Designed miniproteins, single chains, continued (5). Designs and how they scored, part 25

Each design is a single chain, and the fold is of that chain. pLDDT is the mean over its residues in the fold that is shown.

## One batch from the design tools (miniprotein)

Design m16840
Fold by ESMFold2-Fast:
Structure m16840 (fold): chain A 94 residues (1-94)
Amino acid sequence: MEVVTLVYRITADSGEAARKAAQALAEELAKLPGVTRVDYALVSPTEAVVVAQFASREAADRFLKEHLPEVKEKVLSIPGVKSVELVDRTVAPA
C-alpha cells in the first residue's frame, strides 16, 4: 500500500481567520475513514497550512472526489477566508 500526504494552503484576510479555517479543515479531515494524521499551522500573518496523511491512495482519492467539494465550501464560508488550495501531493511506500 502507498501512504498519501496532501498539503493544503489557506489564505485569509487575518491570522485568526486562517487559523479557524485550518482548524475546521483539520477537524473535517480527521473524521474521514483512512486518514491517519492531520496537522495544521499558521505560516504567515494571513496563511495557514493543513497536512493530511491517508493510509492508501483509495482513501485519498475518495476524499478528493466525494468529500473535498463539501469540505472546501464549508471552509470558504468562514468569514475572511480567501482561498483553499491543494499545494502538494506526495505518495510514499507504506
Scores: mean pLDDT 84

Design m16841
Fold by ESMFold2-Fast:
Structure m16841 (fold): chain A 89 residues (1-89)
Amino acid sequence: MELEITKGVVEIALAVQAVAAKKEGREELAEKIRETQRKVAELLEQKDFEGAIRTLEEAAEWAEEQGDDESAAMLRRVAELVRELKKKL
C-alpha cells in the first residue's frame, strides 16, 4: 500500500508540473517532465528506488540548467519522497 500511495503522489505531482510548464509555453520542459514521469513510474513498478531517485535528480539538474528553479525544487522534493519510501521497505 505504501508503494501504491507514493506512486500515485509522484504521478500527480509530475502531471501537475507538466501541465503548468505547458500552460507557461515551456513545451520542452513539459515534455521532459512527462518523460521523467514515465521512467519513474516504470522504475517504481520494478522496485528500483535508486533508479527512480537518480532519474528525478537528473531531471531536476536539467530544469535548473534551463533556468527553472521551481520545477527543479519540486523534482528534488519528489526524489526525497521516494527516498523516504525506500527507508520504510
Scores: mean pLDDT 78

Design m16842
Fold by ESMFold2-Fast:
Structure m16842 (fold): chain A 76 residues (1-76)
Amino acid sequence: MRLEAEIALAMLRITTSVAVLSLRKEGKLEEAEEIRRLGEEVVREVDRLIEEGRYEEAIRKAEEGIRRIKELYEKA
């Protein structure tokens, strides 16, 4: 479960970075910043849950974050 939570956190970080860099390349700086801020907030929450040993909650929070980032990216 801990490894799965760390993988979920890594996927969240990668998804955030790719979305931000893609939007910045397109000149969509406001949308990129919105995703960057959201990604940082969710990463902090997931990291805290992992530190607390709450791995199932960490995975769910990371997956929710990835979904929200993808939704914002598609709307951009």
Scores: mean pLDDT 90

Design m16843
Fold by ESMFold2-Fast:
Structure m16843 (fold): chain A 76 residues (1-76)
Amino acid sequence: EKIEKGLEALKKGLEAYRQGNYDEAVKYFREAAEYFKDVDPLLAAKAYTMIARIYKERGDLEKAQEALDEAVKVMK
């Protein structure tokens, strides 16, 4: 089911983030958001917020804002 696949992607994203593998973490969090957006918009928004946090930590404020805009959009 989409929820189970989204949770698996979210877990992989968190593991990549803990390893400092930020590009892989963003990839998995985007995958999680795609699975969640139709079934749990709040979890999709949380995945986009994790992407925004990574970009902010890397100093990419423009991409961080884009990820926050995606989080707001999925909640509408």
Scores: mean pLDDT 85

Design m16844
Fold by ESMFold2-Fast:
Structure m16844 (fold): chain A 90 residues (1-90)
Amino acid sequence: MRAELEAKLARAEALVQAARDRILASGGRLSDAEIDELTARVQEAIALAQDVLARSTDPALRARAQAIIAEGQAVLATLATLRAARAAQA
């Protein structure tokens, strides 16, 4: 149980970090398909963290899950802004 929840958090952290790294490396030059793919991966990370919050009473695991959700939501807001900027160029 605990090892499974820790593995879910590690995967969620990796998904959010990979999305952040890709956004930074692109300099905002992401295609619509890339924005959609990154959005799906960050949503997967948030879902994993929400599952941990539903299943764990451990304050440390809950704090990590809450941090991942907050960071993931910030990344989703950035992706939405980039998508809107691309639409404005059409």
Scores: mean pLDDT 86

Design m16845
Fold by ESMFold2-Fast:
Structure m16845 (fold): chain A 79 residues (1-79)
Amino acid sequence: KQEELKKKAIEAVKKAIDALRSGNGTEARKYLAEALKYATKLPNSDEAIKHLLDALNAVEQGDYETALKHAEKALEAIK
């Protein structure tokens, strides 16, 4: 179950990164929220959760460059 949740979280973050690179804020927000949902169910995920929340906040502000940096850090923390 945890291994499957980790895999789903990683997949969601990767999709969010792709959306951010294409300038699609709506899709990025969707996948960042999905990644956060899975990450909150994983142990020792505080760093990843923090970066996912920072990425979501940056997307809401239209700052896709900052959102991308935080999404990449979240991906590294989940791996």
Scores: mean pLDDT 86

Design m16846
Fold by ESMFold2-Fast:
Structure m16846 (fold): chain A 81 residues (1-81)
Amino acid sequence: SSEIEKLLAAFEKLVNNLLQDAIDNKYSQREQDSMLAALEALARKEVEELRKRGVPEEEVRYFERQLKKIIDDARAQLAAL
């Protein structure tokens, strides 16, 4: 798979592991918000690193949209607890 696909798969695995940890440990709203904020910060950092390396704009935009979808899905799952 492409570098972008590998990075997305790694990010999704990280998010799913953290989501499971939050469920198993019954995270408070504050702990959930902190975890999601950390994931958003990591996503921004990864997007900026791709831009710095000269990855094409359309690939960076695709990557950013997919990261947002992964985080939004995790947020929705936590809200259903």
Scores: mean pLDDT 88

Design m16847
Fold by ESMFold2-Fast:
Structure m16847 (fold): chain A 90 residues (1-90)
Amino acid sequence: MTLTAEDVEELLKAGKYEELYEAAYEQFKEAAAEHPEELEEVVATNPDPVAKLLAKAALAAHEGKYEEFRKYLDEAIKLLEERRKKLLAE
């Protein structure tokens, strides 16, 4: 099943990160299968650390490496939360 942006936001607000990880893993795996070369370019060249981590997570999912996928996704979520805090403070 395709996870919508609204479903992701609801799971994040509920603190159900494990359910989000499993759903995101399948979605990232499918997305990476369409454009793996674009994700590799993002990892190499994109200046945004969040974009790099999400691309690494997608590539790990494509390779069936769930633990690596989760680690990269965790790091990306942490950076996104820090960015959100800065935006809310200003």
Scores: mean pLDDT 73

Design m16848
Fold by ESMFold2-Fast:
Structure m16848 (fold): chain A 100 residues (1-100)
Amino acid sequence: MPSLDEVIAAVGAALRLASAEVSDPALLAQLEEIERLVLQAYLFYQQGRLDEAIRALERARELLEEVLAALKAQGAPQSVIDAVEAALRLLDAFIASLRA
């Protein structure tokens, strides 16, 4: 299973790549919210607040899926799409490990 540090690194990389490809204010706001949620989840996880960490990560996953759909619709570079899909796979695996 991926570590939370690997999830944070992958999401951060994907958000940096996605932000370079988008000018839509709503999509940019979603990128900022994903970063905020992932950082908040890290703090909750370190505090042993697993339910709050899981909810924050689940919301980040939902927003990242919306971002992926928008990037595909806009014809973003495949490298950017691949980075977002990789971040989603790591998020899903980590959330599943916390629920087990």
Scores: mean pLDDT 86

Design m16849
Fold by ESMFold2-Fast:
Structure m16849 (fold): chain A 72 residues (1-72)
Amino acid sequence: SAEILDLAEGLNKQDFQAVGRFIVLLEQDEDKAVEVLKRVSQENREKIQKILLALASPENREKIKRAFDKLS
């Protein structure tokens, strides 16, 4: 959707690299996935959460919610 593209335009290359690492680590080590996101600004973490929840499968959506809850 247009809203997801607008959120993605607010992210830099390092944010997209963090997203890639987060997705891979989320299946291997949830705590390490959370650590990757701590390096992203709080504003861009919110954008990433919205993008990931919109694009993820139902199973991965629950994993994403748990990981972001650990950042609160």
Scores: mean pLDDT 82

Design m16850
Fold by ESMFold2-Fast:
Structure m16850 (fold): chain A 79 residues (1-79)
Amino acid sequence: SGSIVRFAQQLLRRAQELLEELEKSEDVIEAEILLGMIHLHYAMMVKFNAPNDIIEEMKKILERAEEVVRELKRRVQEE
């Protein structure tokens, strides 16, 4: 329905904002919290049966977020 699509688009926008914050973070704990928030947004989309197109866009955000956290952890461990 239109309400589910609007809700899913709001979750997608918030996840994009969280990813932007994550890409600017230099703190591992903050980065893991932001990644956890993106995971929750993804889980909500799946639970409410959001359109597959929006779920696919969310998966791309999640994959990028996981990569950013992995690279940050690698850099911190090299200090």
Scores: mean pLDDT 88

Design m16851
Fold by ESMFold2-Fast:
Structure m16851 (fold): chain A 66 residues (1-66)
Amino acid sequence: SEDEQYQRILDDFMKVVDDSLKRGASRDELVQRLRDLAQRYLDEGVPEELVSRALQDAADALEARL
């Protein structure tokens, strides 16, 4: 389902966020990693609105932790 696909993509983005913060990665490195992952999903044919929504929600979660 779309909800299951959204949750999987969001979980992947949140994993990148969590791993990058634990490693002390820069904001630029984190942003680039998220963009690279988002592009891979788009290249796989995942709908742009779904990828954009998951990416935005991951960015919002990161901002709330700062």
Scores: mean pLDDT 83

Design m16852
Fold by ESMFold2-Fast:
Structure m16852 (fold): chain A 74 residues (1-74)
Amino acid sequence: MEELKKKLEEAKKKLEELIEELRRNGATVDLVQEVMKVTAEAIEILKKLGEEEKAKEVGKEAHDAIQEAMRRNR
């Protein structure tokens, strides 16, 4: 469990950095795919920890950030 929690913290930190890159550089195919990949990893870890509500929250935050960057072309 502690190892999964550590991986979750790393995934969350990586996701925050990638969302910041989306805001700075706009939505690129590579950046969007990386955000989706890291988000999927975080969701899988949260589900293994029994944190389904947090998994939904992380998924929604990443999805909303990607959609906003893609639609507004920031």
Scores: mean pLDDT 78

Design m16853
Fold by ESMFold2-Fast:
Structure m16853 (fold): chain A 65 residues (1-65)
Amino acid sequence: DAARRAGERAVRDTLADIERTSGLVLTDVRITDFRVEGDRVVAEATATDARTGQRLTVVAETPRP
């Protein structure tokens, strides 16, 4: 599904940006919510910092394909 792939890519890109800017290593990535809202896709995910075990929540939004 193109919308789901777009949401998954947005999450992946957001997590990569967090790793790049913060130096974290994120593991155990789970998409916890996926919504199509008008012309946009909103995906929510959790990830765990591999070093500390701290859980992070991220929200990524992208245009519908």
Scores: mean pLDDT 81

Design m16854
Fold by ESMFold2-Fast:
Formats: structure tokens, sequence, C-alpha cells
Structure m16854 (fold): chain A 55 residues (1-55)
């Protein structure tokens, strides 16, 4: 579980960094993408926790 959560956190940070580095996106568009990334990351973390509880 810990290794999978760390991988999700690392992937989430890389996506946020990529969005922040994109010069074609407005600050509002960057915030929308970051919000979507964080929401998706939260769902993946919840799934990992549920799978660990079911094992």
Amino acid sequence: AAARLAAIDAATQRLIDYVNADPSLTPEEKQEWIDRINRFSALLRARVAAEAAAA
C-alpha cells in the first residue's frame, strides 16, 4: 500500500509540474487541470485503501 501511494503521489506531482510548466495555459486553466488531477489522485488513493482493506 505505501509503495503504491508513493507512486500515485509522485505521478500526481509530475502532472501538476507539467501543467504549471505549460505556457499555453492560463492561470484559470492551470487551476482547473490541477483540480482534476487532485480529484483523480484522491480516487486512486481511495481505491488503494479499499483494496488493502479487502485483502
Scores: mean pLDDT 80

Design m16855
Fold by ESMFold2-Fast:
Structure m16855 (fold): chain A 62 residues (1-62)
Amino acid sequence: SRAAVFSVAPENVDAVVAAAEAVGATIVSRTDTEVALSTEGDHRAASLAIREGAVFTGTVDV
């Protein structure tokens, strides 16, 4: 499977995670500066992460 990886300011990580969880997205991993979201099934979580200030950095296989 594949995950979309986002760079996130530390103060925005909780907002990005909450927004993704609110739309039923799977959080693959999180750190203080990065959030990875599953790309299987829905693009809304990625759009909401970008709205919350996240910067798309790429995809990884998981």
Scores: mean pLDDT 75

Design m16856
Fold by ESMFold2-Fast:
Structure m16856 (fold): chain A 96 residues (1-96)
Amino acid sequence: MKADILLIYSYRNEEERKKIEEIVERLKKEGYSVLAFRYGEIPSSVNFLALAKHLVFILPKRYLPNYENYVKLTGGIALDIDLSVEEIIKKILETF
C-alpha cells in the first residue's frame, strides 16, 4: 500500500533535525501517512513513485535545483529547510 507522502530530508544540525520531526508529526496530525528517509540513505534500487502518492524534498537550498524538474514531473514539491515549519506545511498542503 502506498503512503500519502514520501519525505526525503537533509539536516545540518540538531535544530533542523527537530524541525523535520515537527513537520512529520504535523503532517500525520493532518491525517496523512508519512514515510520519511534521510537524503543519501535511500537504496538506489528503491522506486520512490511506488512508495508514496506525493514526493516532498526538504533540503538545503544548494540541493534544490537538482530536484526541481524531477519533482514537477512527479506532482511533488522541493522545499528549502531554512523556511519556517509553518511555511513548509502550508506549501505541502497547498500541493495536495
Scores: mean pLDDT 77

Design m16857
Fold by ESMFold2-Fast:
Structure m16857 (fold): chain A 95 residues (1-95)
Amino acid sequence: SELERRSAALLSATSINASGAVTSSELAKKKLEEGDIKNAEKLVKDAETNYRAAEETARRAKELSGKEEVKELADRYVEEARKAYEEAKKALEEA
């Protein structure tokens, strides 16, 4: 169905956004180790942006699909993105 196709596309977008949050978080921690606070701040903001985008696309994917597998996968991507962002934010605040 068209709803299933749209949900699958949103779930794919959620995965991409979550990966972006994780990557930005890891780079932020590396920049903090290098003493580059300014670039770390930018990367933490990028991680937040990707995390918020993952929340939105996950919400929409779950609204369009009644499949439990979609809900479980969307929730996992959002949790991975949230954890990455929060860890990077905490590292920056402690720097």
Scores: mean pLDDT 91

Design m16858
Fold by ESMFold2-Fast:
Order: C-alpha cells, then sequence, then structure tokens
Structure m16858 (fold): chain A 68 residues (1-68)
C-alpha cells in the first residue's frame, strides 16, 4: 500500500539521519541520500511496484553504509 511505502521511506530517512549524525557523515552526503529516498518513494508511488521500491531502498541503505 502507499502507506507501507511511505512508512518504509520514513524509516530509511530516520536511519540515514541518525547513523549520519552518530558517525559524523558530512551533512551534504546525508542530505543527498535523504533526497534519493524521496525520489525512490515518488517513483514507487507512481508505479505501485512495492517490491521494487523496497529493494531500491535496501540498496540505497547498503550504499550509505560505505559512509558509516
Amino acid sequence: SDEDLRRAAEFAKGYIRKAGEEHNVPEEVTEEFIRRVDEILEEGLATGDELATFERLAALLREFRAYV
């Protein structure tokens, strides 16, 4: 559902903000990843492909781990 997609995106952004702060990730990097979460969410809401959206969010968080 759209609600599940929005909740997943909010969880991802929350993780990025918290981990970014705890590990002193540059604010520009944290902001860029948050922007990319919103882009993934917008595409997911437009296509209705929940599985692809969750996989893209997971891949983004794996990429973010390179900075923490």
Scores: mean pLDDT 88

Design m16859
Fold by ESMFold2-Fast:
Parts: C-alpha cells; sequence; structure tokens
Structure m16859 (fold): chain A 87 residues (1-87)
C-alpha cells in the first residue's frame, strides 16, 4: 500500500530528526535543535495525514499512536509499535 509506506517513511524521517534534535539540545546547539524539531514536526504531521488517509482512520488517532510509540525509545521500536497498532 503506497500510502501506508509513504506515511510511515515520513514518520520515520521525522522521528530520526527528533533524535538529532535531542542530541543537538544536549550539545547546546539550540538553534539547530529548534530547526530540527520544527522539520520533524512537519514530517510527522504529513506522514500521519497520509497514513490516516490510507488506513481510513482519523489523523489524531495516528498522531496519538506516534506519541505513545515514542515512549518505546528508538525509531525502529516506535515504527514497529505503529505498524502493530494498525495491522
Amino acid sequence: DPGVEEGLELIRRGLELLEEAEEAFRQRRWDEALALSRKAQELIDRGAELLAEALGVPKEEVLNAVREARQSGDVEAALAAIRERFA
């Protein structure tokens, strides 16, 4: 399903940028951390929209799944949790 895979790919890229933003924040690179966080939010929002459309669920449900999945730690674990929730 192209919409599912594209949505998940955008969410993956957004989560990767959030990890980069956290590292930049720890290194006191505040401007870079803010820029990365903004780009991450845009990618996650767009990915959630595409995934929600492909699955026939509300976008807010996908955004909630992403927020919950982020608690699992790494990007791959988060994506696995999202895939399992909507399988």
Scores: mean pLDDT 84

Design m16860
Fold by ESMFold2-Fast:
Structure m16860 (fold): chain A 79 residues (1-79)
Amino acid sequence: MITKEDVREVLKRLGVEVEDEEEAIELLLEALKRGSLSREEARELAKRLGVEEKVVLQIDFELTTKEGIELLEEAVRKV
């Protein structure tokens, strides 16, 4: 359920400046769709985006946390 808009919003909030914003969004979205981002995948993405590995890990954490909260909220709304 992570969308390009979710990735774009997190990048803007963190003040991440990349050479190509649309390419960065696509790469992050593809990696996150595969599941939990590994540390090695985060390191590779950081190199490709020209940012620190910590920034990529922060993006992954924020997006996966939001998705988890939304799933819990949907489950409790049934009761």
Scores: mean pLDDT 70

Design m16861
Fold by ESMFold2-Fast:
Structure m16861 (fold): chain A 77 residues (1-77)
Amino acid sequence: AEEEKQKELERKKIFYKNLIELSKDAPDDDNVIKEKFLEALKKAGFPEEEIERFKNMSLDEQKKYVKEIFIEIDKAE
């Protein structure tokens, strides 16, 4: 349904904003990047099952996942 797509997009936008805020004060360390991604997903209200799957991804897979979210947001503005 269109409503489901809109809710998913809003969740992704919240994730993006949270990630931007978390990125202000910390170095680009791989462990710090992973921690920021997980914190941003949790704060955005992503399902626990999706967060757990994300935790089991490699850093490169996590970066790809985040990049795909950014692309979706950019396409929607």
Scores: mean pLDDT 74

Design m16862
Fold by ESMFold2-Fast:
Structure m16862 (fold): chain A 70 residues (1-70)
Amino acid sequence: KLNGAELKEILESRGHNPTEKEVQALIDYFDKDLDGTLDEAELQELLDILEGRAPLPDDPAIKAIIERLS
């Protein structure tokens, strides 16, 4: 499972530049089991949305973060 620091590094390695606050908001939204981390399936869902392979979420704050990062 991935914490915020690990998620930030993964997003940066893929050409995105998230802030720590944006990373925490993404974890809070995609963390379906509420353990404060993302598993591989939750990370893949986020990456599919960021890279245009899945529709944008309906949460306005998360949508704004994804649109800024894309």
Scores: mean pLDDT 79

Design m16863
Fold by ESMFold2-Fast:
Structure m16863 (fold): chain A 66 residues (1-66)
Amino acid sequence: KPEEARQRRLDLMREIAELAVEIDKEKNLPGETVTLLDDGKPVLSFEASHEAVVEAVRRLAERARG
């Protein structure tokens, strides 16, 4: 169902945000406002470095293997 797929994407985005915040703390990087997009539209904003966001996405992608 489209709703189930959307909820899964939103859950993943939340996991990315949480991981990015933790990675940002681990590396002592300055936080910046980051906005995650779903189908080109902003759905979530949080404070973390873009480097931390990229690393969070990489870790989750490797774990999911999908």
Scores: mean pLDDT 75

Design m16864
Fold by ESMFold2-Fast:
Structure m16864 (fold): chain A 82 residues (1-82)
Amino acid sequence: QIEKDINIALLLIISHLAKEAMERGDYEAAVEAVEFAVKFAESNPLIPKEVVDYLRKALEAARAGNTEEAVEYLDKAIEIAQ
């Protein structure tokens, strides 16, 4: 299932970039990365709805400036996607 494996790898990369941006205080880049992850996951039928739901929660937290909750939700999305 190469398509699913590639999609999960892309989500991992995007989530990693979002976390790094949050850790260095680049909240604009972090929000953009999470927005891209949400749009990517929503457009992809191979990504479980539960993963999409956690990515949306991460986006809401990131937009609210709650980086700790955003990272926690990103970790949950990745845990489920694997």
Scores: mean pLDDT 79

Design m16865
Fold by ESMFold2-Fast:
Structure m16865 (fold): chain A 95 residues (1-95)
Amino acid sequence: SMDEQNEQVLNEIKNMADELGLSEEQKEEIISFLKEMMEKAPNQPDLLLLNGIVELTKLVKSEEELKKLIELIKKMNIPQSIKDLLIDLAQSLTS
């Protein structure tokens, strides 16, 4: 279901934030923002994922952290075309 897909996206973003070493406060702010998006657009898990990656990318402060984010995206169970788009987006936002 869409609710299950949204919950899966939230859990993936939480796991990425943990791997990137984000503070509990930073994680809570991202998850709160994404939950507000879910309330406004509950049937858009791809949009939720895209915005989650954007928010994580804004908190990346080094080339090493960007590489770590890219490796986390590569490990996601999603189509390669979506991974490529998310990687291109993350690189563009940090250029």
Scores: mean pLDDT 82

Design m16866
Fold by ESMFold2-Fast:
Structure m16866 (fold): chain A 87 residues (1-87)
Amino acid sequence: SMEDIIKEAEKELSKLISKAPAEIKEELRQLFEKLIEAMRNKDLETAEQQIKKIVHLALQHMDEEFTKELAEVLKKIYEKFLEYLKS
């Protein structure tokens, strides 16, 4: 269900926020919130835009390990969301 996908996403994204540098923590949290809202609204275009913004922010301000972990989490969230929309 979408609720289950969102709960898993919120859990994984919260872990990433806890590891994020203090200076970008709030911006990252706001982008994650917008992503979750887009998923609730089944707004694929907005969800994709938020994912791109999140990855871009990570590439500019975070280390390689964090950026890789973030990208893997976002990929899993996106794939589950996309499969749900196809159902």
Scores: mean pLDDT 85

Design m16867
Fold by ESMFold2-Fast:
Structure m16867 (fold): chain A 75 residues (1-75)
Amino acid sequence: SGATPAQRANLEAGARLALNLAKNGHDVSRIAEGLAQAGRDLGLPQEVVDAFQRAAEATNPDERAKALEEALGLL
């Protein structure tokens, strides 16, 4: 089944880092795209992958932060 505990912990750590950077106004679109791809590769639920993809496609830091918070809430 899906991600191992270690893979999930690494993905959560990456997502939390991306969220912190986004909350501080940084463009994390490439990091979020990487998180979406990792989620697909690990077989995470589609809603988690979609949230990371929305973060990757967001045009401003507030939308990125909200999408990353949604993804973390679903993990």
Scores: mean pLDDT 84

Design m16868
Fold by ESMFold2-Fast:
Structure m16868 (fold): chain A 72 residues (1-72)
Amino acid sequence: MEEFKKKLEELKKEIDRQVALETARYNMELLRAIEEGKSPEEIRQMREEHNARLKKFRDELEKKAIKTLEEL
């Protein structure tokens, strides 16, 4: 019980950390695009793509976490 709880907390922290790093990377891409003079329309499209990718990335990390917990 205690080990499961600890592992769940560790996995949640790792997921949050990985998503934060990925979010930072996408924010850097957006800043670069703005500096390069991309249009507001292109910036909006990039943000939509980044949001979709971040959601998929979190979902994939959560699936891996569930698998890890099932192997305990």
Scores: mean pLDDT 82

Design m16869
Fold by ESMFold2-Fast:
Structure m16869 (fold): chain A 82 residues (1-82)
Amino acid sequence: SAAEATLERATALVAEAQRLLDASATASRAEQEAILARMEGILAELRALLAAETDPRVRAVLAGFIATVEHLIAQVRARIAA
């Protein structure tokens, strides 16, 4: 279904953001900035999926994923600021 395809894509995006956070711990400043840019791209794609979604249960899951990725981005931003 379209909902299943949306959730599979969103799950893959969140998993990528988690791997990017892990990579940021040992990355150079330039690599951390590139990681941040990719994570902002992931967040934009999740927001686009939410904007296109009409199923309230799927929308709730996507909102949770967006909150998770926003939290991961905040952690990368903190590493860059240190």
Scores: mean pLDDT 92

Design m16870
Fold by ESMFold2-Fast:
Structure m16870 (fold): chain A 85 residues (1-85)
Amino acid sequence: SHMQQGLEELRKEYLELADEVDTLDPNDPMTRYIRGKLGEVRDSIVLGQQLIRDNAPEEQIQEVLEMTRGLIEEVRKLIEKAKKQ
């Protein structure tokens, strides 16, 4: 389904961002903050998977996918900021 495909794309983006974060200084408070945000992305993806399995209304699944995209974009911006320091 389109929703399942969207979720798989978000999971791929999450894994790529996690790899980028692993290149940052692990003792930097900013890196720890970004890791926390990555945890929120992971939890949102898990929620999306559960809603699809439970045949939740498409509107609820779409809302979770949109929130997950927003979190991914936030993490991406934070990583770029950290790299420029």
Scores: mean pLDDT 88

Design m16871
Fold by ESMFold2-Fast:
Structure m16871 (fold): chain A 67 residues (1-67)
Amino acid sequence: KVVTREEVERVLAGLVATGELTDIAAVNEFGRLLRTKPEELTLEEVRELARQAGLSDAEIDAILARL
């Protein structure tokens, strides 16, 4: 499955708003890394970038479940 950066950023904003993502520094780093990539990403690429940004496995799973 392929997702857009806009979809990923929308999911991040929603999960921050609900308090499911609390590490704002890691969320901001993930957003920075997403902007270095093409508009379309695979779920595996999203997982790898989120891990590089310092998000926990539980936070990554929450993001991927919404995509």
Scores: mean pLDDT 83

Design m16872
Fold by ESMFold2-Fast:
Structure m16872 (fold): chain A 72 residues (1-72)
Amino acid sequence: SLEDQRRALFRALLPIVTGGEEDPARRRAIAAALREALDAQLPRDPSQLHTLLLTVPGVGEALADRAVAAVW
């Protein structure tokens, strides 16, 4: 299902996008932003996922590239 795909992407991406953040409050904010982005638009290809990841706080081009390579 779309919900299963959304959940799988969230679980795979979360440790990557929060890996550089040690503050629990900021980590929660990053997790919330990632969930909101995936809820708004489920990516259908690596390019769409890359674009989505750039909207997440603290995610620049290099981290987005690594995250896409890790999960797609």
Scores: mean pLDDT 87

Design m16873
Fold by ESMFold2-Fast:
Structure m16873 (fold): chain A 79 residues (1-79)
Amino acid sequence: MFKPLSENARQKQLLLAAIEHLKLQIRRKQNPSTPRSQIYEEVSKLNLKLQKTKDASEAELAALREQLAALQAQLAALS
């Protein structure tokens, strides 16, 4: 193992990638992607479903945010 990146530098790279992935998952949970086709019906139905399942979505979102916070804390510890 020659010219090793510091353990912290490698860990930061992995944590940053994981953080970006979790941010995308959080965005998708809050604002699910839907095809633009039939936007009138699909968007209306999706908004109604999001309202009805908001608490369930909030629980999933909270779990993802906890994972994100843990990874950010690890990243901060590596700074």
Scores: mean pLDDT 60

Design m16874
Fold by ESMFold2-Fast:
Structure m16874 (fold): chain A 66 residues (1-66)
Amino acid sequence: SSSQQQQALQQAEQRGQHYSQLLSQNKDKADAEVKKIQEENPLSDMDVNALYSQLLADYIQQQLQQ
């Protein structure tokens, strides 16, 4: 029972680490795209944050499908 719990925890930790790595790798890309859109269109801080979060999520999902 303890071995199964340890394996589940290790898998959760590995998934968390993988997600953190994807987050780090895609932060710069999402930030650059938001800045480009913001230069062409005036956006509120709320809209900028929403757009950034959506782009980051989309980039991570795209990489997970590869």
Scores: mean pLDDT 74

Design m16875
Fold by ESMFold2-Fast:
Structure m16875 (fold): chain A 75 residues (1-75)
Amino acid sequence: SADERAAARLEEIAARLLARVEANRDLLTPQQQALVDEAVARIREALRLEDPAERAAVITGANAELQRVLDEALA
């Protein structure tokens, strides 16, 4: 379904963002690392949701947080 494809795409984006966070881990503050850990926990919880629309909504928020952390750390 379209919702399943959207969720899968957001999961792929999450994986790439987490790889970028790991590559730049030494640039993160302890507060930024805590935000990353919270985003990871939310993604892991979302992956257990059977509804792809709910999963997509949670992962969208987590991906936005990961992107903000990267943008701040790399500024």
Scores: mean pLDDT 88

